# Designed miniproteins, single chains, continued (4), part 63

Each design is a single chain, and the fold is of that chain. pLDDT is the mean over its residues in the fold that is shown.

## One batch from the design tools (miniprotein)

Design m14164
Fold by ESMFold2-Fast:
Structure m14164 (fold): chain A 76 residues (1-76)
Amino acid sequence: MIDEIIELLRRAREHAQQGDVEAALALLDETIEVGKEIPIAVMGARTARDHLQQGDVQGALTTLETTIITLELLKK
């Protein structure tokens, strides 16, 4: 489960970096639904989604990077 959530967040980050905001938002919505049992993933995805909806791509990328690093650390 945590590996799947990390992969969804990495894909969302990639799409956001490429300017594909619609694809990034869809992946973040999927992360929120799949990651319900991991509060840090849900909070990170919601915060990144809020930044993207506000047009703050850099804020979303920063949130995604921090969330991914935190989940990778917790996985170990």
Scores: mean pLDDT 84

Design m14165
Fold by ESMFold2-Fast:
Structure m14165 (fold): chain A 104 residues (1-104)
Amino acid sequence: NLKQYYDALSEEDKDFLKALCYQYNSLSEDEKLSFSTALRDYICKYFDKSDEELTNDKDVTAKPSLIKTFQNLIKNEFKANSKEECEKVNNQEFTKLLQELCAL
């Protein structure tokens, strides 16, 4: 499941994910939870935004394709289809998902 999402990423998006995973893996357990919580909140903030809205938002530092990939992971793994449902995703379960993705 996670491997299919990873394999669907462009090489450039894979490089961005590798950089994110390198940062994540360098963190302590408490910092990992804080990092994954911040990442979840960031993904939820931009949930259901169009490519044009993501491209024109000055606060968006990641590529729209990478943000959409994480949103699709949340939709499929947690059955969250709205910003409100995304915000209800359990931090520990999201942290496990990120850990599994970074182990690929």
Scores: mean pLDDT 73

Design m14166
Fold by ESMFold2-Fast:
Structure m14166 (fold): chain A 79 residues (1-79)
Amino acid sequence: MIPGAELVKTLPKETAVEEAPPELQDAIRDVLEGKAVKPEDLTETVRAILKHFQTSQAVVKGDYIFVFKGDEIHIYKKL
C-alpha cells in the first residue's frame, strides 16, 4: 500500500496511450519517454511509489502519478 495514493489502473505499454482518457495521454507518453520527476513533485507519496517500483522515473499530472515498470504503466491517484 502506498501512503497518500490509490492504484486506479494498470495498462499494458503497447495500448496505454489508446486506452487512456485524452487528458492523460500526454502524461503517459512522457512516462514512456523516461522523463524524470520534477523536484517540486517529489512528495512523500511519489517517493514511496518510486521506492516500491525501484525506479527514478515517474510523471505527475494533476492528482495522478504515472510510473512505468517492465511492460506496464501503473496509474495512481492522490488521496
Scores: mean pLDDT 78

Design m14167
Fold by ESMFold2-Fast:
Structure m14167 (fold): chain A 77 residues (1-77)
Amino acid sequence: KIEEYLKEAEEAESKKDYERAAYYYSQASVLYIQQGDLDKARELAKKSQDYLKKAGKDDLAKKVYEELQKLIDEAEA
């Protein structure tokens, strides 16, 4: 469920486990896309990107964000 992913992301943030936080925010973003809440999906995609950058994974941050943005654009029609 979305709430479970958001809770996992917040727990990872409190531990400064930025890679794990990014993972759960990206998963929650995908679920919001499926539910049609594209504004929340964009917000969480950006959070995932920012946390991957904090983890030193700049190339991965760009790829994950671009993939999520593509899914959002496709869902928006």
Scores: mean pLDDT 85

Design m14168
Fold by ESMFold2-Fast:
Structure m14168 (fold): chain A 98 residues (1-98)
Amino acid sequence: SKEVEEYKKKQMEDVTEFVIKLMKEFEVPLEAIEKIKELFDKAIANGISEKDAMDMLEEIEKILKEVLSEDKVEQLTLRIHTILNYKMYEIKKFEKKA
């Protein structure tokens, strides 16, 4: 369904904007933010599967571990996991109604 794909893209774009804002609040370097944005853009372009979401989260954590302290990585990773899981749940709920 075109409506499902458009909804899915919009939800993932909202996640991307939220995550970029969070990374700026955590003082993540611009180069790392750009790398993480590219991971989200790639996942969105591929129609984001659960496997793609998990692979993306692993790469995000790896990038963040190189630029942030352990406590900041844990806090930021938890918030990213929480919002992504919530949005994936909303997407699945929308797919069942369509």
Scores: mean pLDDT 81

Design m14169
Fold by ESMFold2-Fast:
Structure m14169 (fold): chain A 97 residues (1-97)
Amino acid sequence: SLYKLRITIEVVDKDGEEAEKKAREAINQGIMLADLYGLKIIEVKLSKVVRVGGKYKATGELVAEGKREDVLKFAEEIEEYAKKTGLKVKIEIEEIA
């Protein structure tokens, strides 16, 4: 079975450059982990920083494909990373083949 995984990372900071930097660092960590777990990177996106209530929000997205066991292990690692760093992360997994 082939699985697709979508990770959305949200960073909020008082400074727009710091929000973007943190989102980019998190996406780079995700790319490195995906490679380590043998996943194929399909898409990487960093959205334009937006102002929200006197703060700045940066959103990063990573889409990867792989075998079920590799995708699930990768998702667990990302959840642990999010818990350790306090980052807001959404993970969506679907079977595609």
Scores: mean pLDDT 87

Design m14170
Fold by ESMFold2-Fast:
Structure m14170 (fold): chain A 78 residues (1-78)
Amino acid sequence: SQAAIVAQIVQQLEDLKKKLLAQNASEEEGIAALNARFQQLRSQYESQLSPMDLTKLGVRHIGIVSDFILEVRAKKRA
């Protein structure tokens, strides 16, 4: 189902975020990696997803990148 594809893509981005944080990736490196992975996954599944699902996926991607930035910045303040 389209919902399962969206969930799978989101899970892959969440897993990448965790790996980047564990590796102490910089804000710049992590943003670049998350954006590249999102573009790759979006392109792979674009024909299988509705415009609404693509919009939802874009919102989830922005949220994951935002969370990564906040976690990196919090770590620098600790």
Scores: mean pLDDT 87

Design m14171
Fold by ESMFold2-Fast:
Structure m14171 (fold): chain A 80 residues (1-80)
Amino acid sequence: MPSPELVARAAAAMTAAMRRSQEVSDQVLKISAAQTVEEARAEAEKFVQLLEEMGLSPEDLAAVRALLDSFIAQREAVEA
C-alpha cells in the first residue's frame, strides 16, 4: 500500500502535469474509461511515459506509478 505522503505527492505531480498538458489530461480519462483491468494498465503505462517525456523527476514518476498500481489493484479486486 502506498503511504499517504506518496499518494499526496503523486496527486500533486499528476495535477500539475494535467494543467501543463491536455494530452496528459486526456490520458487520465482513457485510464478511467478503460473497459478492463488490462486496458487500464496499458493506458497507465502510456500516462507514465508522457510524464517522463515532460521531464518529471524520478521521485514524482515513482510516486505516480505507485498510485496507479494501487488504483489498478483496487479495480482488479472489485471486478474479480
Scores: mean pLDDT 77

Design m14172
Fold by ESMFold2-Fast:
Order: sequence, then structure tokens, then C-alpha cells
Structure m14172 (fold): chain A 99 residues (1-99)
Amino acid sequence: SEEEVDAELERYKNMTPEERRRWHRERMLKIESATEEELQKIFDELVSRIELLAKRIGPEALEEVQKQIEYLKKNFDLKTQVLKLYSMRDALLKKLLVE
């Protein structure tokens, strides 16, 4: 939802660079231990969130993100897809925060 996107931006904005790096590291560890069912749930949530973030940047960003997600689905295993989606989400958050 839009409210969830706003909450995520606010959370990320209020983190120090050190806290953001730790948050990223903890996430990577979660992905390593996740089941296929947990990975699929994370994938679905990340796609939804990434599309909302890209939409806030503009229609060109949304199209690019949708194209990249389709490419990931065809070319990578689920774990790698989730890892790349997290990287896309973090890049979009950074752009929106002008950091």
C-alpha cells in the first residue's frame, strides 16, 4: 500500500549508513536460511513494493522495473531473483530520499 511505502521510506531515511549496512546484512542472512515458500512470499511482496516505489519516480522507472522483473523470472533461480529485487528496492529508496 502507499502508506506502507511511506513508512518504509521514513524508516530507511532515519537509519544511519552503518545501520542501513547492518539491516542489509541481516536481510541477506534471512534469505540464506529461507525456505522456497518464504522466498516466494518475499518475492511477491518485493515486486509489489518495487512497483509502488518506481511509480513514485515516474512512468519510465516503472516500465524499466517491470522489464527487469520479467528478465529475472526467466533467467535466475528464486533466491537470486529475491537478492536482485532487494538491490532494486534499495536503489529506488535511495533515489527517492535524494541521498
Scores: mean pLDDT 83

Design m14173
Fold by ESMFold2-Fast:
Structure m14173 (fold): chain A 89 residues (1-89)
Amino acid sequence: SNAERGLERTKLGKEMAELMLKNPGKATFTADGDTKTVNLPKEVQEKRAKIHLKLAPKEEELYRKMRDEGISREEQLKMIDEIVAEVKK
């Protein structure tokens, strides 16, 4: 399902972010059969990693509720708005 793919991508993104912080350098990410190599300056990689780690728990909760609880589109949008608000802080 789309919710399951969202949860998997969020978990992989979190693992990638943790690896980027521990081992600064080039990172390769594979999702849905697509492989992307990230060639970013260390400062940009660290900034992206920190943002992703900050958001990952909220994104995991969104996709978990979509998968397990079948939450409404209205509740999904509310949770997305909360994630967006967190980025802007």
Scores: mean pLDDT 69

Design m14174
Fold by ESMFold2-Fast:
Structure m14174 (fold): chain A 66 residues (1-66)
Amino acid sequence: SAEIEALIAKFPADVQPAIRAIVETSKNPEEFERGLVRLVVEGRLDDVPPELLKQLAQAFEAELKK
């Protein structure tokens, strides 16, 4: 999805591959959320605005509905 890729590009460059892998491997919102929680616990999203995480989650849910 062009929307999801545009959002991933706003993340720090070192975490972008991990975000992309979570998007590609997650089959439902629950799996996606678990992947993001793991990155949060590992401290990899400490400098990421909560608004960007919310936008990515919304874009992922919209993609699943298509």
Scores: mean pLDDT 82

Design m14175
Fold by ESMFold2-Fast:
Structure m14175 (fold): chain A 91 residues (1-91)
Amino acid sequence: SIELINRLIATALRAIGLLLDTDNPKAREAAKLILEAAMLALKIPDEEVRREVLRLLDKAIDYLDQGDYDKALELAKEALRKAKEALKKYG
């Protein structure tokens, strides 16, 4: 879906913006992992798996916006794990 691709690109751009705006090391780590997971999700051919990764990334960004960096980092790690697992299945 072009919509899912556009949303993943928007998520990646949001993560880049967070990396430029924050000096908090946990927030930076979470934003870096969000960016990596979003970029990997663009390579996933399964739309349902891509949508699930996007859901985790949206939640991670919500927690970053709330200042809950530990929850953001946890969700960012889960999104990245899921994206890597999906790519192993398809490549």
Scores: mean pLDDT 86

Design m14176
Fold by ESMFold2-Fast:
Structure m14176 (fold): chain A 66 residues (1-66)
Amino acid sequence: MDEEIRRLIRELAEELGLEEDPALGEETKMVVLVASRGDIANMDREEVRRGLLQLAEQNGGRIGTR
């Protein structure tokens, strides 16, 4: 996983109070890539946040941060 994507996921997980689940690492990365349209530098942070919250809701409040 790219270090920038990983840092963003950890930052948002901490901000949103989401717990870590290592099994969700690839799904979480895909959510970020889709929401950012593959461009992390020009991404809409609110779209990424919404995607992560939706993934967490489906997985008991957890996302992959590694």
Scores: mean pLDDT 77

Design m14177
Fold by ESMFold2-Fast:
Structure m14177 (fold): chain A 86 residues (1-86)
Amino acid sequence: SLPVLSDEAIAYREKASKALDAGDLEAAAKYLEEALKIEPEDAATLAALGRVYAQLGDLEKARAYLQKALALDPSSPLARALLAQL
């Protein structure tokens, strides 16, 4: 079977999760961006990055990532809810 996700992208998402648990939004954004360089059309990672940029106050980047996530997964509750607040 073809892999859905690479081990490197998974490792970056795990680092982002740990950064979020620590309250380090800037580190979380950086790790999610590295994951997207490997898997640019991962809707869940795009939605997570949009949420992180919204929390950082970068509403322009937040909208861009959330719109891309919603284009890939129109059923995403996170992307829909966050875009409605921006």
Scores: mean pLDDT 83

Design m14178
Fold by ESMFold2-Fast:
Structure m14178 (fold): chain A 87 residues (1-87)
Amino acid sequence: SAAEEEAERKLEEFEREVLRMYLDAVDNRASAAELEAILARIEELKAEVKEWLKKILDEETYKKYVERLDRGLASLRAALRAYAAAQ
C-alpha cells in the first residue's frame, strides 16, 4: 500500500541517520559517555518515527514495524557498547 511504501521510506531515512551517527562516533573516537548520549538521541528519533508510523499504519502493521525497530536498536546498542569496550 502507499502507507507501507511511505513507512519503508521513513525507516530507510531513520536507518541512514542512525548509520551516520554511528560512523561519526567512530570517526571522532567517541567516549563511552558520548556514545551513551548518541544512543539516547537515537531513542528520541525512534520515538518520533513510532508516532509518525502510528498515524499512517493500521494497528497490526504498526506492531510489526515497532517490533522490528526494537530489535534493530537492541542489536545496535550492543554493538556500540562492545565497540566502546574494545577501545
Scores: mean pLDDT 79

Design m14179
Fold by ESMFold2-Fast:
Structure m14179 (fold): chain A 99 residues (1-99)
Amino acid sequence: MEAIEKYNREVARRIGRALRVIGTFEDLVLAVKNKDEEALKRAKEELRELAGLSEEEIEEFVERIKEAIATSKSLKELFEKLSPLASEISKRALELLKK
């Protein structure tokens, strides 16, 4: 029965990390949109830990988010442009969980 508890804790940990990477991407987008430098710093640090992204890769994502925000005329267009970025970050986070 101890094995079931360890299994449940591991599953909860993996699910929690996957949900956190999605939430951190949302935090990053909001920080860029609001020009909140403190929130941007926190979101960058969290993504580096959760998705294993380099500082250079994170700055590339920030620039792509800035471009999406600047070129989008509606919330729908913004979400359509952000969707592939969210997918890329999620794939990187999942690669760290494939053990």
Scores: mean pLDDT 77

Design m14180
Fold by ESMFold2-Fast:
Structure m14180 (fold): chain A 87 residues (1-87)
Amino acid sequence: SAKEALEIFKRAVKEGVAPSPEEQELLTPYLEKIEKELNEKLKSMKSKEEIQEWLAEELGVSVETVRNDPRAAWQRLLLKKLEELAE
């Protein structure tokens, strides 16, 4: 379920606990769905700066926050999208 996928992803990104192969199989379809949606957004963007500005708006943070840790910003976006799917 989306709620189980969310729990697996939360443990991975917040606790540093790697998913088992079985947990990864459960998580993968949800991440693929999110990545497909995000890829459609990214196709319309012309620069890294535009992507950073969009990501800042989605997360409700400054562009500087995104620039300081782009990986954390991306993981936070994936978490937000997964939370939306679980509700």
Scores: mean pLDDT 81

Design m14181
Fold by ESMFold2-Fast:
Structure m14181 (fold): chain A 72 residues (1-72)
Amino acid sequence: LEELLQQAQQNREEAQARLDAAEERRRAGNTREADDEMALARMVLDGHQLAVDSLKSKLDAEKLAQQALLAS
């Protein structure tokens, strides 16, 4: 589960970097290509963010249960 979370976080960071690069191109005046790249990057980023949030919730629940068992 932690490995899946790490992978999802890395994918999110990569998607964020692509969005940042597209925003840079937009500022440089290549607006149509940059807008398409930004739209795609936002969709990919949103998907990875959803995966991160889901995995974090599951990991937190698992750790809480594990700590309860350890304390018993």
Scores: mean pLDDT 78

Design m14182
Fold by ESMFold2-Fast:
Structure m14182 (fold): chain A 90 residues (1-90)
Amino acid sequence: SVAEKRARAEEALAELPAVVAEALARVSRPELRAAIERSAEFLRRLLELVIADPEDSAARAALEAEFRAWAAAFEAAHPDAADVVDAELA
């Protein structure tokens, strides 16, 4: 249901700071830390969209497109780090 989707997104949003802090504690490389923080920001925005309207597929698609564009640019600039970004968001 819409309520269940919203509740799951709220739980994920509440847990996100701890997950990000744990990931950053394990990574020293500046490019990877920046990628983790940027990926976390995209996930936060996605969760906020789901909380606001779980059925707004257009808003979600637009954010996913923005994320894909950023990920492609990051992969082009840091080919040795591209697999880390994909793994963190899978």
Scores: mean pLDDT 80

Design m14183
Fold by ESMFold2-Fast:
Formats: sequence, structure tokens, C-alpha cells
Structure m14183 (fold): chain A 100 residues (1-100)
Amino acid sequence: SEADKIKEEILKYAKEKIEEAKKLEEQGNWDEARKVYEEAAKEISKKILEAVKKGLLSIDEAKELAQEVVEYARSTGNARIAYIFMKAAGELYEKLEELE
């Protein structure tokens, strides 16, 4: 379905960006890594919100997808990465509630 394709694309994007930023962090470039994490979280929220506005995802599906991204970030074992994505998900939830 279109919903499944969007979920797959967003999760793939999240995974690729988290791995990119992890490489920067491993090189000691936390400031650059943080920017990649923050921009990825922001872009993911925008993609999810736009999919809901277009009727491609329900609000419940959008919340579930946001949590899957957060859980992937948590799986890195890095509390700073987890916090960035959790904060973005919270802000997305507020915007999704405005669409009810």
C-alpha cells in the first residue's frame, strides 16, 4: 500500500541518516553529527506530517511510525541521539493533534 511505502521510505531515511551521523561522532565530530541528527529528525517529522495532510497516513499510523524512528534511535545506545528524536516526536505529536 502507499502507507507501507511511505513508512518504508521514512524508516530507510532515518536509518541512513543515523548511520551517517554515527560515523561523524566516531570521528570525534559531535557538532557535525548533532546537526545531521537534528536535521534528520526535523525532516522525518516534516515527511510524516505532510503524509498525514495528504491523507496517505492516519494520525495513529503517523504516531506509530514516529515511535518506530525513536526506538531505532534508542537502539544506538546513545542517550543524546535518543533525546533528539524523542523531542522531535513530541513536537510532531502536538502538530498531529492540531489536524484532528
Scores: mean pLDDT 85

Design m14184
Fold by ESMFold2-Fast:
Structure m14184 (fold): chain A 67 residues (1-67)
Amino acid sequence: SAAAEARRAEGEKLAEQARKDPSHPAHQVGETLRRLGDAVDAGLAVYRETGSLEAMHEATLKGLGKL
């Protein structure tokens, strides 16, 4: 727990530093990971509503900007 909290706090600090400098590599990595997370969450939400793996796949690809 304490170790996980410390790692999260350090990650948040690095993310804040990267946010202040858009040219920082960590900013681009953070944005990519955020987009991936959003796409997965969107796909899972569609699956929960429809029960369709095909619909989930399409929603995930759309979230990634590929559909």
Scores: mean pLDDT 74

Design m14185
Fold by ESMFold2-Fast:
Structure m14185 (fold): chain A 111 residues (1-111)
Amino acid sequence: SIIDTLEKEFQKAEDTAKKMIDEAAKTDPALAKQMSDLFKQFSKTAKQLIDAIKNNAPPEEILKLREELEEIASQMIKLAKQAGVSQDLIDEFRSEATKFLGLVLLYITAQ
């Protein structure tokens, strides 16, 4: 189902984000803490988004949550770069987050 696909793609992004935080912690513990706090928001907002889709929420609500996630992902990437996280790991996270957000958009446009 679309829900199973969204949960799997989100899990990949979540796992890569944890690896970015671990790398950041080795060079800049303060930035790693900021990334960890953003990660909690990222996880919470993604779960709210998946739940909104499960409950057939209005497209406007789903789009708003998607935009919030896109902003959080952007901030995570910015902090990861500042903390010296490897470019390959940042690119992996960007790819996974982009795929998840793209699947959400495809779901909305099919309504």
Scores: mean pLDDT 89

Design m14186
Fold by ESMFold2-Fast:
Structure m14186 (fold): chain A 86 residues (1-86)
Amino acid sequence: SHDRQASIVLFQLTTLISGAYVEVKIAEKTGDKKYLDIAKENVKSAKELLKKYSHLLSPEVKKKLEGKIKEAEEYVKKTEEKLKKS
């Protein structure tokens, strides 16, 4: 059903976005750039998933997820810049 598919997509998107935040925090704590690469992959996967399945989501939910993905992407960029200055 549409509602079930939307719920699965929301779970997957939330998992990818949360994963990106966790990996960035590990990169900050350890100084290890490999965790930034994993975070970048999670952000990329979230963008692709949202693009493919946006039709299953309400406009409000889509906008909120787009905002969270953008925030995660900015967090990755800021952390990468900090690690380059170390």
Scores: mean pLDDT 87

Design m14187
Fold by ESMFold2-Fast:
Structure m14187 (fold): chain A 58 residues (1-58)
Amino acid sequence: MQRLVQLAQQLEQMSPADQAKALASGDPEVQQAAVIADTARELRKVGREFDERLRREA
């Protein structure tokens, strides 16, 4: 688990071109880490939108 999280953080800090090259390697760990990174990004976005909505509904 920690390795995948670390790899996901590393992927988030890479340029899009470097991320694409890493994904093209076909490494299952890299693919899983990319899913984790994408999910974390989406959750942060949804979390911010949810918090904003809660403030507006109060």
Scores: mean pLDDT 71

Design m14188
Fold by ESMFold2-Fast:
Structure m14188 (fold): chain A 75 residues (1-75)
Amino acid sequence: ATKTVTVGNLPADATEADLRTAFGPFGEIEAIEIPADDPSRALVTFATAEAADRAVAGGPVVVRGHTLTVSYAAA
């Protein structure tokens, strides 16, 4: 099972702290990466696959007024 989710529709001014606040309720976060070449996306790695499942299955996630898309990261 994957522990990493891909987040889309990220506002350009979003930070790792914003993502930790938004995704923390789903479970423990090990890492967050916002790629410099695609700042509209982020990768959130949870400590468990169950936390990633909760993030994908959970209700809408909003950061700075943007409703984020959440899906499992492509392997």
Scores: mean pLDDT 78

Design m14189
Fold by ESMFold2-Fast:
Structure m14189 (fold): chain A 83 residues (1-83)
Amino acid sequence: DELEKKSKLLKELENTDDEEEKYKLADEVYGGKAAELWMKAYNNPEEGIKLAKELLKKGAPLEEIAAVQMGANEALKKEEEKK
């Protein structure tokens, strides 16, 4: 079951604090291109939010849009910790 497999990987990603391991798991969950988009959004959440809107407007695959949104959200979560 694809859903069960992705759910297991997402749980491992949530339990992993290592950034390299997070990228590896994101690559496994979303695929190479989506993982790259996730990392771009993670490194620059402002650009990530903008990119997500552009991808949605262009009708990009939901996997790519989701990856960008999740990456940006993870970065914003870290920014919240700095406050």
Scores: mean pLDDT 71

Design m14190
Fold by ESMFold2-Fast:
Structure m14190 (fold): chain A 107 residues (1-107)
Amino acid sequence: SELEEEIEKLVKLMDETLEKLENGTASNEELAKAAKELGELLNKLVDLAEENKVSKELIDKLKEKVSEFITLLNDARDNEKAPDVEKLKKLFEEAKKVLEEIKEEVK
């Protein structure tokens, strides 16, 4: 489904961003692109989840986890400090759990 395809894209981008941060290879430009693309993917996923009648609670949880991930990327870039990779990993794991619950609701 289109929803499952967009979920896979979001998960892949979050994972790739984390790998670059852990390896110290993420530039400020790459972090800015990742933050923007994650925001665009989140908006599309929210629209698709609403169309598929996913519960508001799961949609709100997804928005919260992914938005916090994006905020941490932007804060690290804007303040030229090392991103909190451990916090980002926790948010990614929590986002993945919410995405699995969304997949179960649309079956």
Scores: mean pLDDT 85

Design m14191
Fold by ESMFold2-Fast:
Order: C-alpha cells, then structure tokens, then sequence
Structure m14191 (fold): chain A 93 residues (1-93)
C-alpha cells in the first residue's frame, strides 16, 4: 500500500517538474517567435493541444503566459499522480 502512495507522490512531483519544463519551453518559443510579447496567435497554433488538456477541452486562451504555465503545471502534476498510482499498483498487484 505504501508503495502505491510513494509512487503516486513521486509521479505528482515529476509531473509538476515536467509541467514547469514544458511551460518554460513554450515561453521561450513564444519569445523567439513574437519578440517576448504576450501570448496570442502562437498559442492557438502550437499549444492548442496542451491547452485542451489544461482547460478540460476548452480552447479559450489564457490571460497571460503566467496563467498558461500554471495550467500546464496543474495538468501534468495530475497526470504524473495518475501515472505514479498506476505504476505503484502494478508493483504490488
């Protein structure tokens, strides 16, 4: 049982870090393509799928890069938790 909990906690932490990394990469890409201005058209073209995940199927643009990064971190944190929990269950069956 503790193995499942530990795996879920590790997955959550790893997911959070992955989300932050993805958010930073998207920010760098936006800065490269739009001279560091607020997220606009590039958001719809490149990050639409990530945003569908973050907004539970909605393509509504976030108000800022900060909000986009927060949503990405939240989604990947939750996915990491689910993955870790599933992995933990596989180990204890």
Amino acid sequence: MEIIKEAAEKGEEEGRKKGQEIGDEIEALVKASVSGRELTLEFHKEVAEVLKKANNGSLEPPKSLKELKEKIVAVYTEEGREKGEKEGKAKVE
Scores: mean pLDDT 66

Design m14192
Fold by ESMFold2-Fast:
Structure m14192 (fold): chain A 55 residues (1-55)
Amino acid sequence: MKITPEEAIARLDAALEQLTPEQRKRVLQGWIERLKEMGASEEDIEAAKAELEKV
């Protein structure tokens, strides 16, 4: 993807609002991997992990 880490996180957060808890976990795991690949900051990765912890 060619989006910025900030945009990726914003889109992830918006999408998660629409998903079931089980779907959210699956999406979050994939996004964490993508964030690492695009060199996102540790704070951005932690934000994604915090969403995962909410179940």
Scores: mean pLDDT 70

Design m14193
Fold by ESMFold2-Fast:
Structure m14193 (fold): chain A 70 residues (1-70)
Amino acid sequence: MKDQEANEKGFKAVAEEGRKYLEEESKVKPDEYTKLLEESNDAELAAIGMEKRSAENLAKVRAQLAAAKA
């Protein structure tokens, strides 16, 4: 519904984060990451971006849990 446009924008932003990550990695390991960048579609780039975000969110939740135990 009204949230559909926001979801599409969010998807594109996450895919762009995944693409930028692969672009930076391709400067260090071009053989591995240049091919991955070429073969990845927007959905796969978004999945890479989401996994990176999930790792950061998990670290934040763990920090909050440790603070609550103090």
Scores: mean pLDDT 69

Design m14194
Fold by ESMFold2-Fast:
Structure m14194 (fold): chain A 95 residues (1-95)
Amino acid sequence: MVFSPEKLEKLMEIGAKAVAEASHITSLRNVLEQLEKGADEEEIMKRIGTVSGPFSDKILERAKKEGLINAVKKAIKEEEERLRELQRELDELVE
């Protein structure tokens, strides 16, 4: 299969975003598992703050309003929805 350079660049861009979203979901699921096991929320918030990632600040802001467990669950749902949107973009490019 041969794609135009423009189409290949688009596929690579969407693929990179999908990998990033999948990485965020994995990290958030690990955090949620630790919280469900009774880990200290303040300690987990400090760990989130030290992890490099564009989602960390948003999660910490929400945790101040909604609590950390609710903030993490909401973040997982939002990242899963973004991943679904990226899947739709990929499907449109390969159709």
Scores: mean pLDDT 75

Design m14195
Fold by ESMFold2-Fast:
Order: sequence, then C-alpha cells, then structure tokens
Structure m14195 (fold): chain A 90 residues (1-90)
Amino acid sequence: MEKELKNEVGDGTHFSAEGEVDGLKMKVEVDTELDPETGEVVKQTVTVELFKNGELVYKKEVTLETKEEARAFEEELAEIVKKILEELKK
C-alpha cells in the first residue's frame, strides 16, 4: 500500500479541522514542516482553540518534533475536551 504520509520533497503541509458537539466547538490547525531532501517530518506546529457556548475557553500552540510528543499532546487534548463536555452537562 502507498504511505499515508506523502514522503516527497516539500516545504510544508497545512491541515485544518473544525468540529462542534453540544455547545463545544473545536478548531485545530497543524503546520507540518518537512525536510526538503528526505521528506521526513522536521516539526509540527499545532494550534488548538476550544469554544464553550461560543466563548473561547482554551487556546494552546505547541511545536512537536517527534511522533511521541504528538501522541502525548493528543492525549492531553482529549482529557481537556472530556472535562469541557462534562461541564456542559452540568
């Protein structure tokens, strides 16, 4: 199968996603910087914004240099989202 990540010479890759559930809105932007000779991920800059009933309640920008750091951040973000959703149920 072809690789999920495009392992080609490039200056960067941008990803943006937005979702809304029961008064929680999440915006995620990921800028991926690739090594132009190898196509390997050099770093990712992730910006996350969480809105509760239209009000910004959480914003974080992080630079991730390893896949392990990315996984740790995803786990932290999931925990924060769960806490906000729990507060919305009260």
Scores: mean pLDDT 70

Design m14196
Fold by ESMFold2-Fast:
Structure m14196 (fold): chain A 65 residues (1-65)
Amino acid sequence: MPMSDDQRIESAAAALLSKGYSREEATKLAQQIYEESNGDPEKFAEKLAELTGMDKKAILNSLTG
């Protein structure tokens, strides 16, 4: 089954939390990235990679399997 919007946002928030953001800030940033990406998983992975320092390819693979 495809991931829900909430599941993608929660995954991004968890990654941001690991970088020292508070739970509320991480959730807000994850939501913002999702909205700015306009549903594009590649843009979402790019934005998340910039904030977390993680490899974009690893994030994309996590989102798509």
Scores: mean pLDDT 75

Design m14197
Fold by ESMFold2-Fast:
Structure m14197 (fold): chain A 85 residues (1-85)
Amino acid sequence: MSKEILEKLKNLEQQLLNDIQKRIKNPDTQKKLSDQVKQMFDDLLQILGTSDSLTPEKEKQLIDQVKNNALEAIDNAVKEEQAAS
């Protein structure tokens, strides 16, 4: 894995964690989502770090999939919290 990809993933994870902190008001929901996002990125880093046969295209697809899954989870939690407020 390149240093550039590591930095990109670190920045993306931090942006998602900041979005959770800014948009989610319930501390239990905030912790749950933050833990889920951290786990998603840990799993992604393991896959990218252990596979020597990943093409740049497949690497991008995996990163995009994790990003989209995290964004959907955050958006759904925000909608549920706003409906309860």
Scores: mean pLDDT 81

